Designed miniproteins, single chains. Designs and how they scored, part 11

Each design is a single chain, and the fold is of that chain. pLDDT is the mean over its residues in the fold that is shown.

## One batch from the design tools (miniprotein)

Design m377
Fold by ESMFold2-Fast:
Structure m377 (fold): chain A 89 residues (1-89)
Amino acid sequence: MEEKAKQYIENARKAVEDARGHLARARELESLPNLTPEQKRELVVHYGVAAIELAAADFYLSLAEKYLGKTTPEIEELRAEVDRLRAEL
């Protein structure tokens, strides 16, 4: 595998991990019976950052495929995870 493709797959994996963290925090906030205006803004920010990270992951995976000239099971698995997490937005 070309070093650039490997780096893009790693960047995609980190973006997915960051998106999971933001979604977990969003779910914690949503579990509260009443949100302050500050907490409502925090919730919007967590969902927004998660959406951006998932878009970045898709972009990195597309770049990895470009450098490899093909898809791989690892790339397909990460794309499926991006789609699953995006459904939670």
Scores: mean pLDDT 87

Design m378
Fold by ESMFold2-Fast:
Structure m378 (fold): chain A 70 residues (1-70)
Amino acid sequence: SDTLEHFKELIEEWKEKLVLAAKTLSKEELRELADEALKKLEQYAEELNDEEAKKLVEEFKKFVEELLAK
């Protein structure tokens, strides 16, 4: 699906943004940015009503947890 491919690209863009932000932001600011990203991605995944989109959100949550644990 074209829409699912766009969603995958959006997730990768957020991952790159968070990795770059981690170099300059405090842990608290990084958590706030990650929470904003998760909220937006979860909302978009609900609109897509696609099992693959839900899996991508779960993978993104794990990515965020690992990034914040460092």
Scores: mean pLDDT 83

Design m379
Fold by ESMFold2-Fast:
Structure m379 (fold): chain A 57 residues (1-57)
Amino acid sequence: AAEKAREAVEAMRAGDYERATELLVSLGVPREEAERAARDPELLQRVATRAILAAAE
């Protein structure tokens, strides 16, 4: 989970918003929220953190 979240952040930094969205969806993030997060660095961090914590439990 943590590795995929890191990849999503790196994809966003590279401008690959589609890859960032798909990585977030693979972590259990709803597609609509993942699409918004792929364009918003603050939202991406919050969403990725929640997904990592959910996967740890």
Scores: mean pLDDT 76

Design m380
Fold by ESMFold2-Fast:
Structure m380 (fold): chain A 55 residues (1-55)
Amino acid sequence: SEEKEREEILKKLHDLMFNEGLSTREAAEKLGISQSTLVKMIRESQEKLKKELLS
């Protein structure tokens, strides 16, 4: 699903940023997406996670 594909992108993003020390811009460039799209994905994922944790 589209949601599953987003989760894979976010997993790669976390690896690039936290294990390799890349910025959001650099991670987005490596993933072949715009920084604005990547930031949107992060925000949507965090809001969804907060709802699940509060439930």
Scores: mean pLDDT 74

Design m381
Fold by ESMFold2-Fast:
Structure m381 (fold): chain A 67 residues (1-67)
Amino acid sequence: MREAEELLRKGREALAAGDYDTAIRYYEKAIELDPRNADAWLALAEAYSRAGDFDRAVEYARRAYEA
């Protein structure tokens, strides 16, 4: 879905800029559009890991495997 891919792209741009809160919001919107998109769950896990929230990073990585 183009909308989910666009949100993932914007999230990656925010992550590269160090804006983890903005990256997380874009990845959460992508997951709302397609909860079975494993790449979106992995991206969210990476964003939380880089933000220092390792507990959430592990949880979302597990969800990526289940998607």
Scores: mean pLDDT 82

Design m382
Fold by ESMFold2-Fast:
Structure m382 (fold): chain A 55 residues (1-55)
Amino acid sequence: MSEEEIERMKKNLEEVAKTLSPEEIEMLKALARKHLPEEAAEIVEKILDEQIKKL
């Protein structure tokens, strides 16, 4: 994925993650791993892990 695409996805995931509990964020990570290609799932998981760390 391009750097711009990753940045846009990060902003979208940050907005969504702010409305979710840590448990819901973990569920979203699991869903990403099941439904997304491995490379995309790893990027999503990393972004969500950063959000959990801030909580």
Scores: mean pLDDT 75

Design m383
Fold by ESMFold2-Fast:
Structure m383 (fold): chain A 55 residues (1-55)
Amino acid sequence: SSLLERAAKELGLPPEQRTPEAIVAALRAKAQEAGWSPERIERMVEITREVLALG
């Protein structure tokens, strides 16, 4: 619970967008803006989804 809430708040997501998909989308956008490679973005997304799924 705490990890999802903290991640959503840090990414500036409103309460109604506190979903794993919204968090992943926001992180993907930030990583693309920072110039990360597609492979690195994919690994980050996979890790993020696993962490959020474990709760």
Scores: mean pLDDT 77

Design m384
Fold by ESMFold2-Fast:
Structure m384 (fold): chain A 66 residues (1-66)
Amino acid sequence: DLLKKGEEAYKAGNYEEAVKYFSEAVDTLPPEEALKAIQLGMKAAKKLGDEETVKKFRDRLEELLA
């Protein structure tokens, strides 16, 4: 339930925790779930103003779509 934990953290405003859960989800879940984790992780990273983490999720998205 990494996606649910990430979503709950995001709703609570715990964006750093949300990024951690979504990053783990990208590495462990099937491609369709990983895509959702990337999209939500990018949103959480943007809330933090963490452009480096946004870029890391974007790079993972490009790998997944290749």
Scores: mean pLDDT 84

Design m386
Fold by ESMFold2-Fast:
Structure m386 (fold): chain A 58 residues (1-58)
Amino acid sequence: DIEKLKEKIRKYEEEIKKLEEKLKTAEGEEKRRLELEIGILEGVIAIIEGVIKLLESK
């Protein structure tokens, strides 16, 4: 359902914020790992937003 998808987006946005906070103090390999993880979560959010848009047309 759309509501559950929106809740997942909110959770992923909160995780991204936590990772961005860690990223500000991270260096080297840890920094690269956090950047990758943030990128993956952003990609997942974009996919979910696309699904919501399709479902909203129904």
Scores: mean pLDDT 83

Design m387
Fold by ESMFold2-Fast:
Structure m387 (fold): chain A 56 residues (1-56)
Amino acid sequence: AALEAQASALFKQAIDLYKKANEYRKEGNFEESDKLRKEADTLLAQAQALLEQAPP
């Protein structure tokens, strides 16, 4: 329950960062876009790790 809630929060943050990265890319700011995408990828990895530790 707690791990699933934390994973859901991380997924939501990752999605928000991907959206923001796409806006920067659309504006031609590729450096900030790449930075946010790397942050989002890290959050997704953490969320997946938490879900794997959650009891069935």
Scores: mean pLDDT 81

Design m388
Fold by ESMFold2-Fast:
Structure m388 (fold): chain A 65 residues (1-65)
Amino acid sequence: SSMEEEAAALAREVEELMREGRYEEALKLIQDAGLSEELARKIVELGKEGRYTEAGVLLYMALVN
């Protein structure tokens, strides 16, 4: 499987959860993917600010590095 495809799919799912106000589920999904609590909280904070695309891009970049 492509790591980039898996990262993109996760970023889209997290973005959708945040658009629906499901921030705790988004935070858990990010952490389950192996990101630090600090970075996961930063991504969710961007989503709470309505910056969904930036949050998704940050998550994608973190997963593929």
Scores: mean pLDDT 87

Design m389
Fold by ESMFold2-Fast:
Formats: sequence, C-alpha cells, structure tokens
Structure m389 (fold): chain A 77 residues (1-77)
Amino acid sequence: SLLEEIRRTAEELKKLLKELEEAKKAGDEEKAEELQKEALEKAARFQELYAQITDPEHREEAERLAKELDEELQALL
C-alpha cells in the first residue's frame, strides 16, 4: 500500500537525517555531503508517494509525517 511505503520511506529518511546531524557535529564534511545527498533523494521519493494519495485519512497521516520531516530537514540545513 502507498501508506505503508510512505511510512517506510519516512523512517528511512529520519535515520539518514540523524546520521547527517552526527556527521555535521563530528566535522566529517565528506560523510555529511553524502548523507545529505541520500536524504534529499529519499525526501524526493517521499514527495512522489505523498502526491499519489487520494484517501483523506491516509492524506492526514502523510501530512503529519511530512510536517515532522520538514522540521527535521530545516534544522539540518
């Protein structure tokens, strides 16, 4: 299901963002750049899946996940 894929993609993205935060704090610029690239690719995938949702209940859940991810992405930019 789309919602299941969205949940999985969101969890994968959250893991990448945590690793990115750690790499930035450690001053590992090369690792941070690679993780940022992976996070951006995963965020693009999340948006593609989100755009496909037409069910209102699934839309609400996806919007909550999108808001959480946007807050985390902004904190790491």
Scores: mean pLDDT 80

Design m390
Fold by ESMFold2-Fast:
Structure m390 (fold): chain A 116 residues (1-116)
Amino acid sequence: SIQITQSGGGTVPEGGSVTLSGKVSGADLSSYGGGWWLQKPGEPEEWVGSIGPSGETRIAPQYEGRVTLSQDVSNNTFYATLSNLQPEDSGTYINVLVGPDGSEYSGEGVELTVVR
């Protein structure tokens, strides 16, 4: 089965940076894309950005200049580095694997808390 194991959340200061990861098992990242979504209680999921199988990235406008997405195909891991963190960046970050047929597999998320 395909699974994503996420790490890198926690409590970080405002203005700081954090790197979130999603390690994939059961699929080869050379054939799959990845996405990152922010979930807050009672709110719809907010798209942060996506990376394609070739390493092409698209970042949501509100995160441009603050988010870098990458993948390590040899380690089968997606990374999202968030910089200049703000309290509104707090929430659960979900890594999603996207297959060439449009199939999706979600990690369980990691919680990020940004404190002043």
Scores: mean pLDDT 88

Design m391
Fold by ESMFold2-Fast:
Structure m391 (fold): chain A 103 residues (1-103)
Amino acid sequence: SLEEELKKLEEEIKKDPNNANAYTDLAYFYYTKLKDYEKAFEYLRKSLELDPNNEIALNLLRGLKLEIERGKVSEEEAEKFREFLRELAEEFPDNEELKRILE
């Protein structure tokens, strides 16, 4: 069930709160399965705080940007994504890889 999958992801974070990949997995779960974009953004931010070069988190950002560029997202969701990307760029101003993705 979705509830069991969520609990397993939350348990992984409780077991190792510095596991950046666990936060990215949780962000992906909230984004794709629960459609809770605000929580997905929170966990994505946490993953990048722990590991600014996290390949999974960076790939998720590339995917989100691509969906915005292709018009695959509603205008309301696209605006939320754009706002999140702006905030992320301000929070990690020295992350060259992140800047390359967001610009």
Scores: mean pLDDT 81

Design m392
Fold by ESMFold2-Fast:
Structure m392 (fold): chain A 80 residues (1-80)
Amino acid sequence: SEATREEAIRLLEEAKRAAEEGDGERALQLLTKTGYLLSVRDPELLARVQEALAAASRAAAEGDWERAVEHTERAIRLIR
């Protein structure tokens, strides 16, 4: 649904901001929350973005903020 896509994009834009600020814990929390939201409300959309979400989470866990931002932006583009 449009509401689900809008909520997912909002969470991912917050995750992107957290990664830009070097807040890995918040970025990971928001990425995880986005994955959970999509697993419940739109599993087909999750299947399309799960690789980008996983890549963003790995980058955030490693402190690679540039890559975390890039993969989060990719997830946002795939949802739009």
Scores: mean pLDDT 89

Design m393
Fold by ESMFold2-Fast:
Structure m393 (fold): chain A 77 residues (1-77)
Amino acid sequence: MLSEEQKKKLKELFKTYDTDGDGKITILEAASLAKELGIELTEEHEKLLKQVDKDGDGKIDWEEFLEFIKPYAEQLP
């Protein structure tokens, strides 16, 4: 489970990658964000990101990102 402090840091990073300010980031930006958190994303991790992308537009919103990152909560700083 993500702590409130982890969620706050993740949201700050998410906003940094959200260059358009639309509340969404691309799968590639999500991969870069996870890499900054010490999580190495492979094609398998990208597949998981695509599974949470309900619209298939190659973008994920904040809630979809949280759904993806929750299993890695213990690996987060």
Scores: mean pLDDT 71

Design m394
Fold by ESMFold2-Fast:
Structure m394 (fold): chain A 76 residues (1-76)
Amino acid sequence: MKKADELLKEGEKLFEEGRYEEALKLYEEALELYKKAGDIEGVRRALGNIINTLSAQGRYDEAKKLAKEYEPILKE
């Protein structure tokens, strides 16, 4: 999915710049596009980036909840 991949890459750039809220927004948009496409690898990548971003913000409980909710996808 071209649009989802572009959103994921832009989000990663924002994350490297410490712009976590903006990165989260792009990752969440990418996640929805990957879900609609049935792209399990894309869903996993977007979720991993969201969880990492929440952790970087100190939002550990939210990161843990999301990881547990999507565990069947995140486990290889």
Scores: mean pLDDT 82

Design m395
Fold by ESMFold2-Fast:
Structure m395 (fold): chain A 56 residues (1-56)
Amino acid sequence: SVEEMARLQREIDEALRAGDTERALELFKKLVDMGKGVTPEQKEKILEAFKKALEA
């Protein structure tokens, strides 16, 4: 799980550097779903913040 999270973070970074916003968002959503102690409401807010950051 920890190793899978690290892999996803690396893939997200690569997608962002490549300008692949769609792939970055998909991978980030998977990463958020793997998070412990995060409520569904908090997950939505985290995803919304990430989407806004991609638009900046």
Scores: mean pLDDT 75

Design m396
Fold by ESMFold2-Fast:
Structure m396 (fold): chain A 67 residues (1-67)
Amino acid sequence: SVHELVYQRELEEARRIVEEAKRQGLSLLEAAKRLGVPEELAEKSTSYEELLEMAEKWMRERYEASL
């Protein structure tokens, strides 16, 4: 479906954004802002990997809510 395709593209983009943020040495808060996710996810995260996992879960929940 179009919704599933958009969701998969958002996941691919999120991974790229986190990888670039890690490469540039950005804070988790700045990475969260670039991802377009709530800043609270950065506050709850201790690593880029945790932030990405929380962001992917948040995106999945939004995708499921849109169906």
Scores: mean pLDDT 82

Design m397
Fold by ESMFold2-Fast:
Structure m397 (fold): chain A 56 residues (1-56)
Amino acid sequence: MSEEQIKEAEEYQKKGVEAMARGDTETAAKYARKSMEIAGKSKEEAEKGAQAALDG
């Protein structure tokens, strides 16, 4: 994964955390999924990871 991809994935993770802080779990899941897809994970893995993040 390139440095640029890592940076972009981190930016989306940050936005997801901020969405969670305001109680917007749908937006948080969307950003978490985008972050994981940028990191080269499949759609299924990205969705599973986003769900795990929401569940704690």
Scores: mean pLDDT 72

Design m398
Fold by ESMFold2-Fast:
Structure m398 (fold): chain A 67 residues (1-67)
Amino acid sequence: MRKLLLLAAGRPEQAEAAAEKLREKYPDAEVTLRLFPSLEEALAAAERLRREYPDVEVLVLPGLPGA
């Protein structure tokens, strides 16, 4: 089973919507959402997690232009 970590900064409503969309797109994957107070902290956590657990896919929000 594929594991996805979604790291989000800012509004929890936006993070939950993104997590739900990922679960719908990849129903065979385990999607875990973690909220951070800032984008900088989310990015730092993502870098650490990718180094520690290379088999886990780590996604960061906001990843949109203007984030």
Scores: mean pLDDT 74

Design m399
Fold by ESMFold2-Fast:
Structure m399 (fold): chain A 99 residues (1-99)
Amino acid sequence: AEGEVRVRAEATAEGELIVRIENLAENVTVRAEIYDENGNLLGEIEVAEGEEAELRVEIEPGKRYTVLARAYDANGNLIGAARLEVADGEENEAIVRFK
């Protein structure tokens, strides 16, 4: 795979977690999952090659949330991953690069 996947997570004071994913990698599919601090799945999204997607979930202010993004090749093999943790008012970003 060549290119990059960009994952951005923003927790707002209004009780939203906004996850933005740009899949700029060739022959890569991205799956992202959002978890609360107790490990409950709050949301999931799949982002195909060349696509951008936004996932919004309701959150409780003052809690921590985990975003897991996994990149798969055309054969379904896991080839990259990113983990972001965000709390209320925080913004975090990860870039996964391929050669």
Scores: mean pLDDT 84

Design m400
Fold by ESMFold2-Fast:
Structure m400 (fold): chain A 107 residues (1-107)
Amino acid sequence: AARPAGGPLTGGKTEEAKRLAELAREALREAVAEVDNPAARAWLAAAGAGGGLKDAIDTLLARVLEAVMRAYGLSREEARELIAERFKEGRSLGEILREALDRIEAA
């Protein structure tokens, strides 16, 4: 929680958006940890282009969020919810991103 989430408005919507972002990030991080192996780490490092695993995860989360929003025509909040549901269903980080990118490419 290093940066404010879009201004000094203290209200349910701001706090709920923050909780959803944290939940999606936690689910993403746990999914990455579950499939943690040399190949997965190498792919994440390539996606992050030289940061540590955390930086790669943060960069990839932003890319996955944008890809899901474009692929499914969703808002940021809806995209976060969809990503969380995919992880709950046992899908990997790479599978979620690949599916979204394939949908964008087909459109």
Scores: mean pLDDT 59

Design m401
Fold by ESMFold2-Fast:
Parts: sequence; structure tokens; C-alpha cells
Structure m401 (fold): chain A 60 residues (1-60)
Amino acid sequence: MKKVAIVVGEDPEEVVKEALKLEKEKGYEVVIALSSQKELAEKFAKELEKKGYEVEIIEL
């Protein structure tokens, strides 16, 4: 089963740095979103969970 992390934050540079760290260190498939997209990120997480992914939302 694949693990997916959705990283949400206000600073695109900070979000990208955290995303790269999770991908390299934990082997997560990573999706990034800005704080303005939080509602869309939550909807996307639910759709991935329906498809059998484990999803974690990380807010910066």
C-alpha cells in the first residue's frame, strides 16, 4: 500500500523543502499545496484514501 503526504503551507519554498525531505527520507509520494488550497487538499486526500492509499496531511 502506497503512503502519500500532502504538505500544506503559506511559503512555497518551505513547502517544497519539506516535501523533498519526506520523499527522500521516508519514501512517501508527496503532493504540495498552498494554504489557500487546504480545502482542495482535504478533498484530494479523501479520494486517495478511497483508492487504498494511506494519506497524511502536514501543515507548515
Scores: mean pLDDT 79

Design m402
Fold by ESMFold2-Fast:
Structure m402 (fold): chain A 66 residues (1-66)
Amino acid sequence: SALDLLIEIAAHEISELTGVSVEEAKRILREAVETGDVEEAARLLVERLGISEETARKIAEALLSV
């Protein structure tokens, strides 16, 4: 699916930026999608991946638009 492809791409990018494993990033990204809310998803990504709020919001918007 488009969502699975986007999660795969985002997980690899996050892994390169943060040092978190691709598998852990994929798990966290799927949890973010399950929130169904951009602001809640972005907050979860900030808390668990340590990325900026701006980056997290962009990722959350992309994930929840597919």
Scores: mean pLDDT 86

Design m403
Fold by ESMFold2-Fast:
Structure m403 (fold): chain A 60 residues (1-60)
Amino acid sequence: DVDALMNALGDKDPAVRLAAARALGELGDPRAVLPLQIAAQYDPDPETRAAAREALARIA
C-alpha cells in the first residue's frame, strides 16, 4: 500500500524509513515522487537519502 509506505518515510526508526524508500522505488507509483524528493534531500540518515534517490530514478 503506497499510502502506508509514504507514512513510513516519516518513521522514527531509520531502518523503517530505508525499507519504505526501497519499497516505494519497487512499486514505481508516481504519488511517491514528492515524499521521496523530500527524503532524498532532508533525511538525516545518508543511507536513506541514497535509497530515496535510487527510488526516484526508478519512477522517473
Scores: mean pLDDT 84

Design m404
Fold by ESMFold2-Fast:
Structure m404 (fold): chain A 55 residues (1-55)
Amino acid sequence: SGADLARALMLRYMPQGELAYELVLRGASAEEIAEATGLSVRQARGAIKLVETLG
């Protein structure tokens, strides 16, 4: 599925990608994801869009 592809990409290329993926699935905001993972808000928004686009 597209969600599986999004998860695989985030785990491979994103710091804290597994945590970021789980937070996207629960509908967390970009700000919440950034705070929890240490990613920038821009990177967190990218993660949300990746899951929405591929999922």
Scores: mean pLDDT 84

Design m405
Fold by ESMFold2-Fast:
Structure m405 (fold): chain A 65 residues (1-65)
Amino acid sequence: LKEIAEEAGVSEEHARVAYTTVKAMLEAGATEEVAFKKAKEVLIELGVSEEKAEKTARLALEAVK
């Protein structure tokens, strides 16, 4: 989570939200694409910029696998 936060330029809390969202979506049977889109959407709703939300969601998806 610290590595994701540092690479994406977001807080560790935002990195954790992305990681937890991706993990929950994948465990519920969603595809990687759907999990990525959901994590990005949640971060944007929390006030993260579109560019940082995309990067954070991508890194979270790679970390959860």
Scores: mean pLDDT 83

Design m406
Fold by ESMFold2-Fast:
Structure m406 (fold): chain A 64 residues (1-64)
Amino acid sequence: MDAEIEALVEETRRRALEAGLSEEEVERLAKGFRDFALANPDMSVEQLRALGEREVEAAARAAA
């Protein structure tokens, strides 16, 4: 897997944990993000980071 994608996945996992998501929700979100990033190689790192941030915020809001 591309090292930059792995760095973004780990960043997303950390943000989700800080947002108070459960370990199961964090792993599901991280897996989904990784799968999405690999399926969309034409997306920039900045576009992927923005999507990861929005997904974490949406999941945290749903969990509240």
Scores: mean pLDDT 80

Design m407
Fold by ESMFold2-Fast:
Parts: C-alpha cells; sequence; structure tokens
Structure m407 (fold): chain A 59 residues (1-59)
C-alpha cells in the first residue's frame, strides 16, 4: 500500500541523513559535497513519501 511505501521512503531518508551527518562531522572538505548530495536525496525521498501519503488519503 502507498502508506507502507511512504514509511519505507522515510526510513531511507533517515539513513541518508545520518550518513550525511557522519560525513559532515569528519571535517574533510572532500566529503562535504557527498554530504550535501545525500541530504538532497533524503529531502527528495521525504517529499516523495509525503506525496504517497496524500495519494493514499485519496484512495
Amino acid sequence: MLEERAEELKREAERLEQEAADLAASQDGDKYPQAATLLEEARKLREEAERLREAAERA
């Protein structure tokens, strides 16, 4: 169901956010672009999860 899919996407976003935080904490300039990319992907997953939750409410 869409609700279950939305929960999965939220969990994936949380994992990416944690990885990005770990990379940022390394204080390695080469890792900052990677951390930024992970945060952007996590935000996209959260937006997708929100859309799926809205679609589930319409179903």
Scores: mean pLDDT 78

Design m408
Fold by ESMFold2-Fast:
Parts: sequence; C-alpha cells; structure tokens
Structure m408 (fold): chain A 99 residues (1-99)
Amino acid sequence: MEEKLKEIRELLLALGIPEEDVNLIVNALRDMLNAKDDLEFEAAGSMAVMAITVALLDESLSEAQKATLQALKDAVVAGMEELDPELALERALEAVRAS
C-alpha cells in the first residue's frame, strides 16, 4: 500500500502538480488507509476531496492536469461510497495512471 501512495505521488509530481498540493492529497489518502473506523475513513476522504478541490482552483494548471485531478477526486468519492480503503487507493492510482 505505501508503494501505491509513492507511485501516486511520483505521477502527480511528474505531471507538474505543485508539491504542496501533492503532499496534502497523498497524506489524506494515507489517512484513509490508516482509518480505524468508517467515521475516520469518511473524514480522511473528505480531506482528500478538499485538497484536490483546492488544487483544481489553480488557474495555471493545464486542462490535462485538471482532468487528472478531477479523475482522482472522482475515484476518492467512489472509494468513500464503497467504504473500502484499499479499493479506493487502487482506483486513485488507476485514475492517475490513465491520465
């Protein structure tokens, strides 16, 4: 699981997403994996969605970078609905790889 977080981080940085935004997103995704109950999981997922939403407000980002962040946001939301942290991370990684 840590290797998947590292790959997400490396892919977002390679796409040119600012390091501060990438760190906030990756930390929230890690919190989703480490959540002890559904409430902690939903809280961490909400933090991930917020971090991605704030990153999307950066008007300097290309349409491709914004599409990747939107796909990542959609993957996190889907993972929250499924209440499966490992599946949420797998979907997040696939979203970033597809962009």
Scores: mean pLDDT 83

Design m409
Fold by ESMFold2-Fast:
Formats: C-alpha cells, structure tokens, sequence
Structure m409 (fold): chain A 82 residues (1-82)
C-alpha cells in the first residue's frame, strides 16, 4: 500500500541520516511524506515532515545554526499537529 511504501522510505531515510547522508535522507522523506498524503494519512505525513526538519537541523547545525534552530521549531510544530 502507499502507506507501507511511505513507512519503508522513512525507515531507509533514517538509516541514511545515521550514516550522515543527509541530502539523500531528505529526498526520501519528501517522497515518503507525499505518499502518506496520497494514502490519506495526515498524521504519518506530519511525523515524516517533522523527521525531515530534525535531519535538516542536524545537517545545518555547524554551518548555519540559525537555520538549524528554525528547522527544530518547524519539527516541533509538525509533531504538535500530528
């Protein structure tokens, strides 16, 4: 199902993020969120979106700490809506 595909892409993205492959992880999370929306699972889409912001914050923490802080706030807002 679309939901199962979204969950599998999110799992792969989490694995890539642990390896420091942030750009690839973020691309997979974007695809996963789109599939979750198509499946009608808004809560899953918001959780995946929050994970994307958390990964973006980790990627930016040394080069752009202000953008990293904004991403952390966006992650919290997305989780609150889920």
Amino acid sequence: SLREEAEKLAEEARRLAKEGRYEEALRLLEEAAKLAVEAGDVALALEITAEGYEIAAEALKETDPEAAERARRLAEEARAKA
Scores: mean pLDDT 87

Design m410
Fold by ESMFold2-Fast:
Structure m410 (fold): chain A 77 residues (1-77)
Amino acid sequence: MKEEEEKKKKEEELYEKKLEEGRREAEKAEKEKGVSAGVGAAIRGVGDGVEAALSALSLTTRERMEEREREEEERLR
């Protein structure tokens, strides 16, 4: 039954990697913002969009993992 542990570890790693990628994308967008201090309005809109996308991505991934965990817990019950 070690297979279950391996699967969980793999999923956690994938989830963390995706989370990190999302964060790096947000950081990149913010860094680009700093470099382009001149176009405030356009950059502000982009920043908001990136944050919303990141939040949705993180939430969706989290919800899916939580749903999976609950399904497994119910099954183990």
Scores: mean pLDDT 62

Design m411
Fold by ESMFold2-Fast:
Structure m411 (fold): chain A 98 residues (1-98)
Amino acid sequence: AEELIERAKKLIEEAKELIEEAEKLKEEARKRGDEEAAKLAEEAIRYAKETIELAEKAIEAAKKGKLEEAKKLLLEAEIELGVAYLQLAVAKFLLEKE
């Protein structure tokens, strides 16, 4: 239970950091007229926000002793954070190429 809560807290922190980075990249992409990079950064923000929501639900499930539900929510949060990182990486690649 405690280990699941700590994992969820770490995911929330990582997602918040990704949102900050993605918002800065989105602004830079818009200034350069790169609509594709801006859209990918926006999608990264969306996936990271969903990661936070799932991780918060995982904490509540773990506190209620619903460990299998908490594990499933954490796995979903980890997958969505992974997608967010991938979207951000592609956005960075596009912005560096031009």
Scores: mean pLDDT 87

Design m412
Fold by ESMFold2-Fast:
Structure m412 (fold): chain A 56 residues (1-56)
Amino acid sequence: LGALARKFGVSRSAVSGAITLLREMGREVAVQYLVRNEGLSRERAEALVDAVERLV
């Protein structure tokens, strides 16, 4: 989590939130969360979700 948070310039809590949303609500909701709350571009948010899917 920490390495992924550092790579994408977000908090560890943001990565944990994205994991929770991905599990419970699906990919699109996790992407929208990162775009709206963390200020990531859609491309960057999708890359972070792809990386999270490889960790969980």
Scores: mean pLDDT 79

Design m413
Fold by ESMFold2-Fast:
Structure m413 (fold): chain A 80 residues (1-80)
Amino acid sequence: MAREEAERLNREAAELLEKARKAAEAGKSEEALRLLEEAERLAREALRLLQEAGELSPEELAEALAALEARFAALKAKAE
């Protein structure tokens, strides 16, 4: 079911965000940025699956993608 797959992807993205935070704290900027990029990819995929499942309207998807892009851009800048 697309919703369950989206929940799985969001959980994986959250785990990658936690790993990215720990990598950044350890001074491993390249690893932190790689993990953030992977987390963003999974989160974007989860949003698209939710839209396909009818859980998000096209407008809600656009707003959520914009918010997600802004959030990850800020996190990547902080990890540098």
Scores: mean pLDDT 81

Design m414
Fold by ESMFold2-Fast:
Structure m414 (fold): chain A 91 residues (1-91)
Amino acid sequence: MEEARREFEEALREYGRALGASEADVEAGVAAWRELAELAREGGASEETIEEALRLAAEALRAAVAGREEEAERLDKEALELLKPYLEKAA
């Protein structure tokens, strides 16, 4: 879990830098995803499921930085779909 979280946070910071986003905006994005992961855990998601979602989200961010917009959108959607059942249960 720690590795997947670190990779995601680094990918998000790289994406923010590529877009010219402020450091505060990047940290807000990190906090938002951390909150989603916590809600998914509350909804009964396993650490394995959360780790996989973070890996897909990190890949989506890296694809976006590389200009692979269609792949980025697909991977981001897949990451959110993995967490969606647990987020709905937590709400």
Scores: mean pLDDT 78

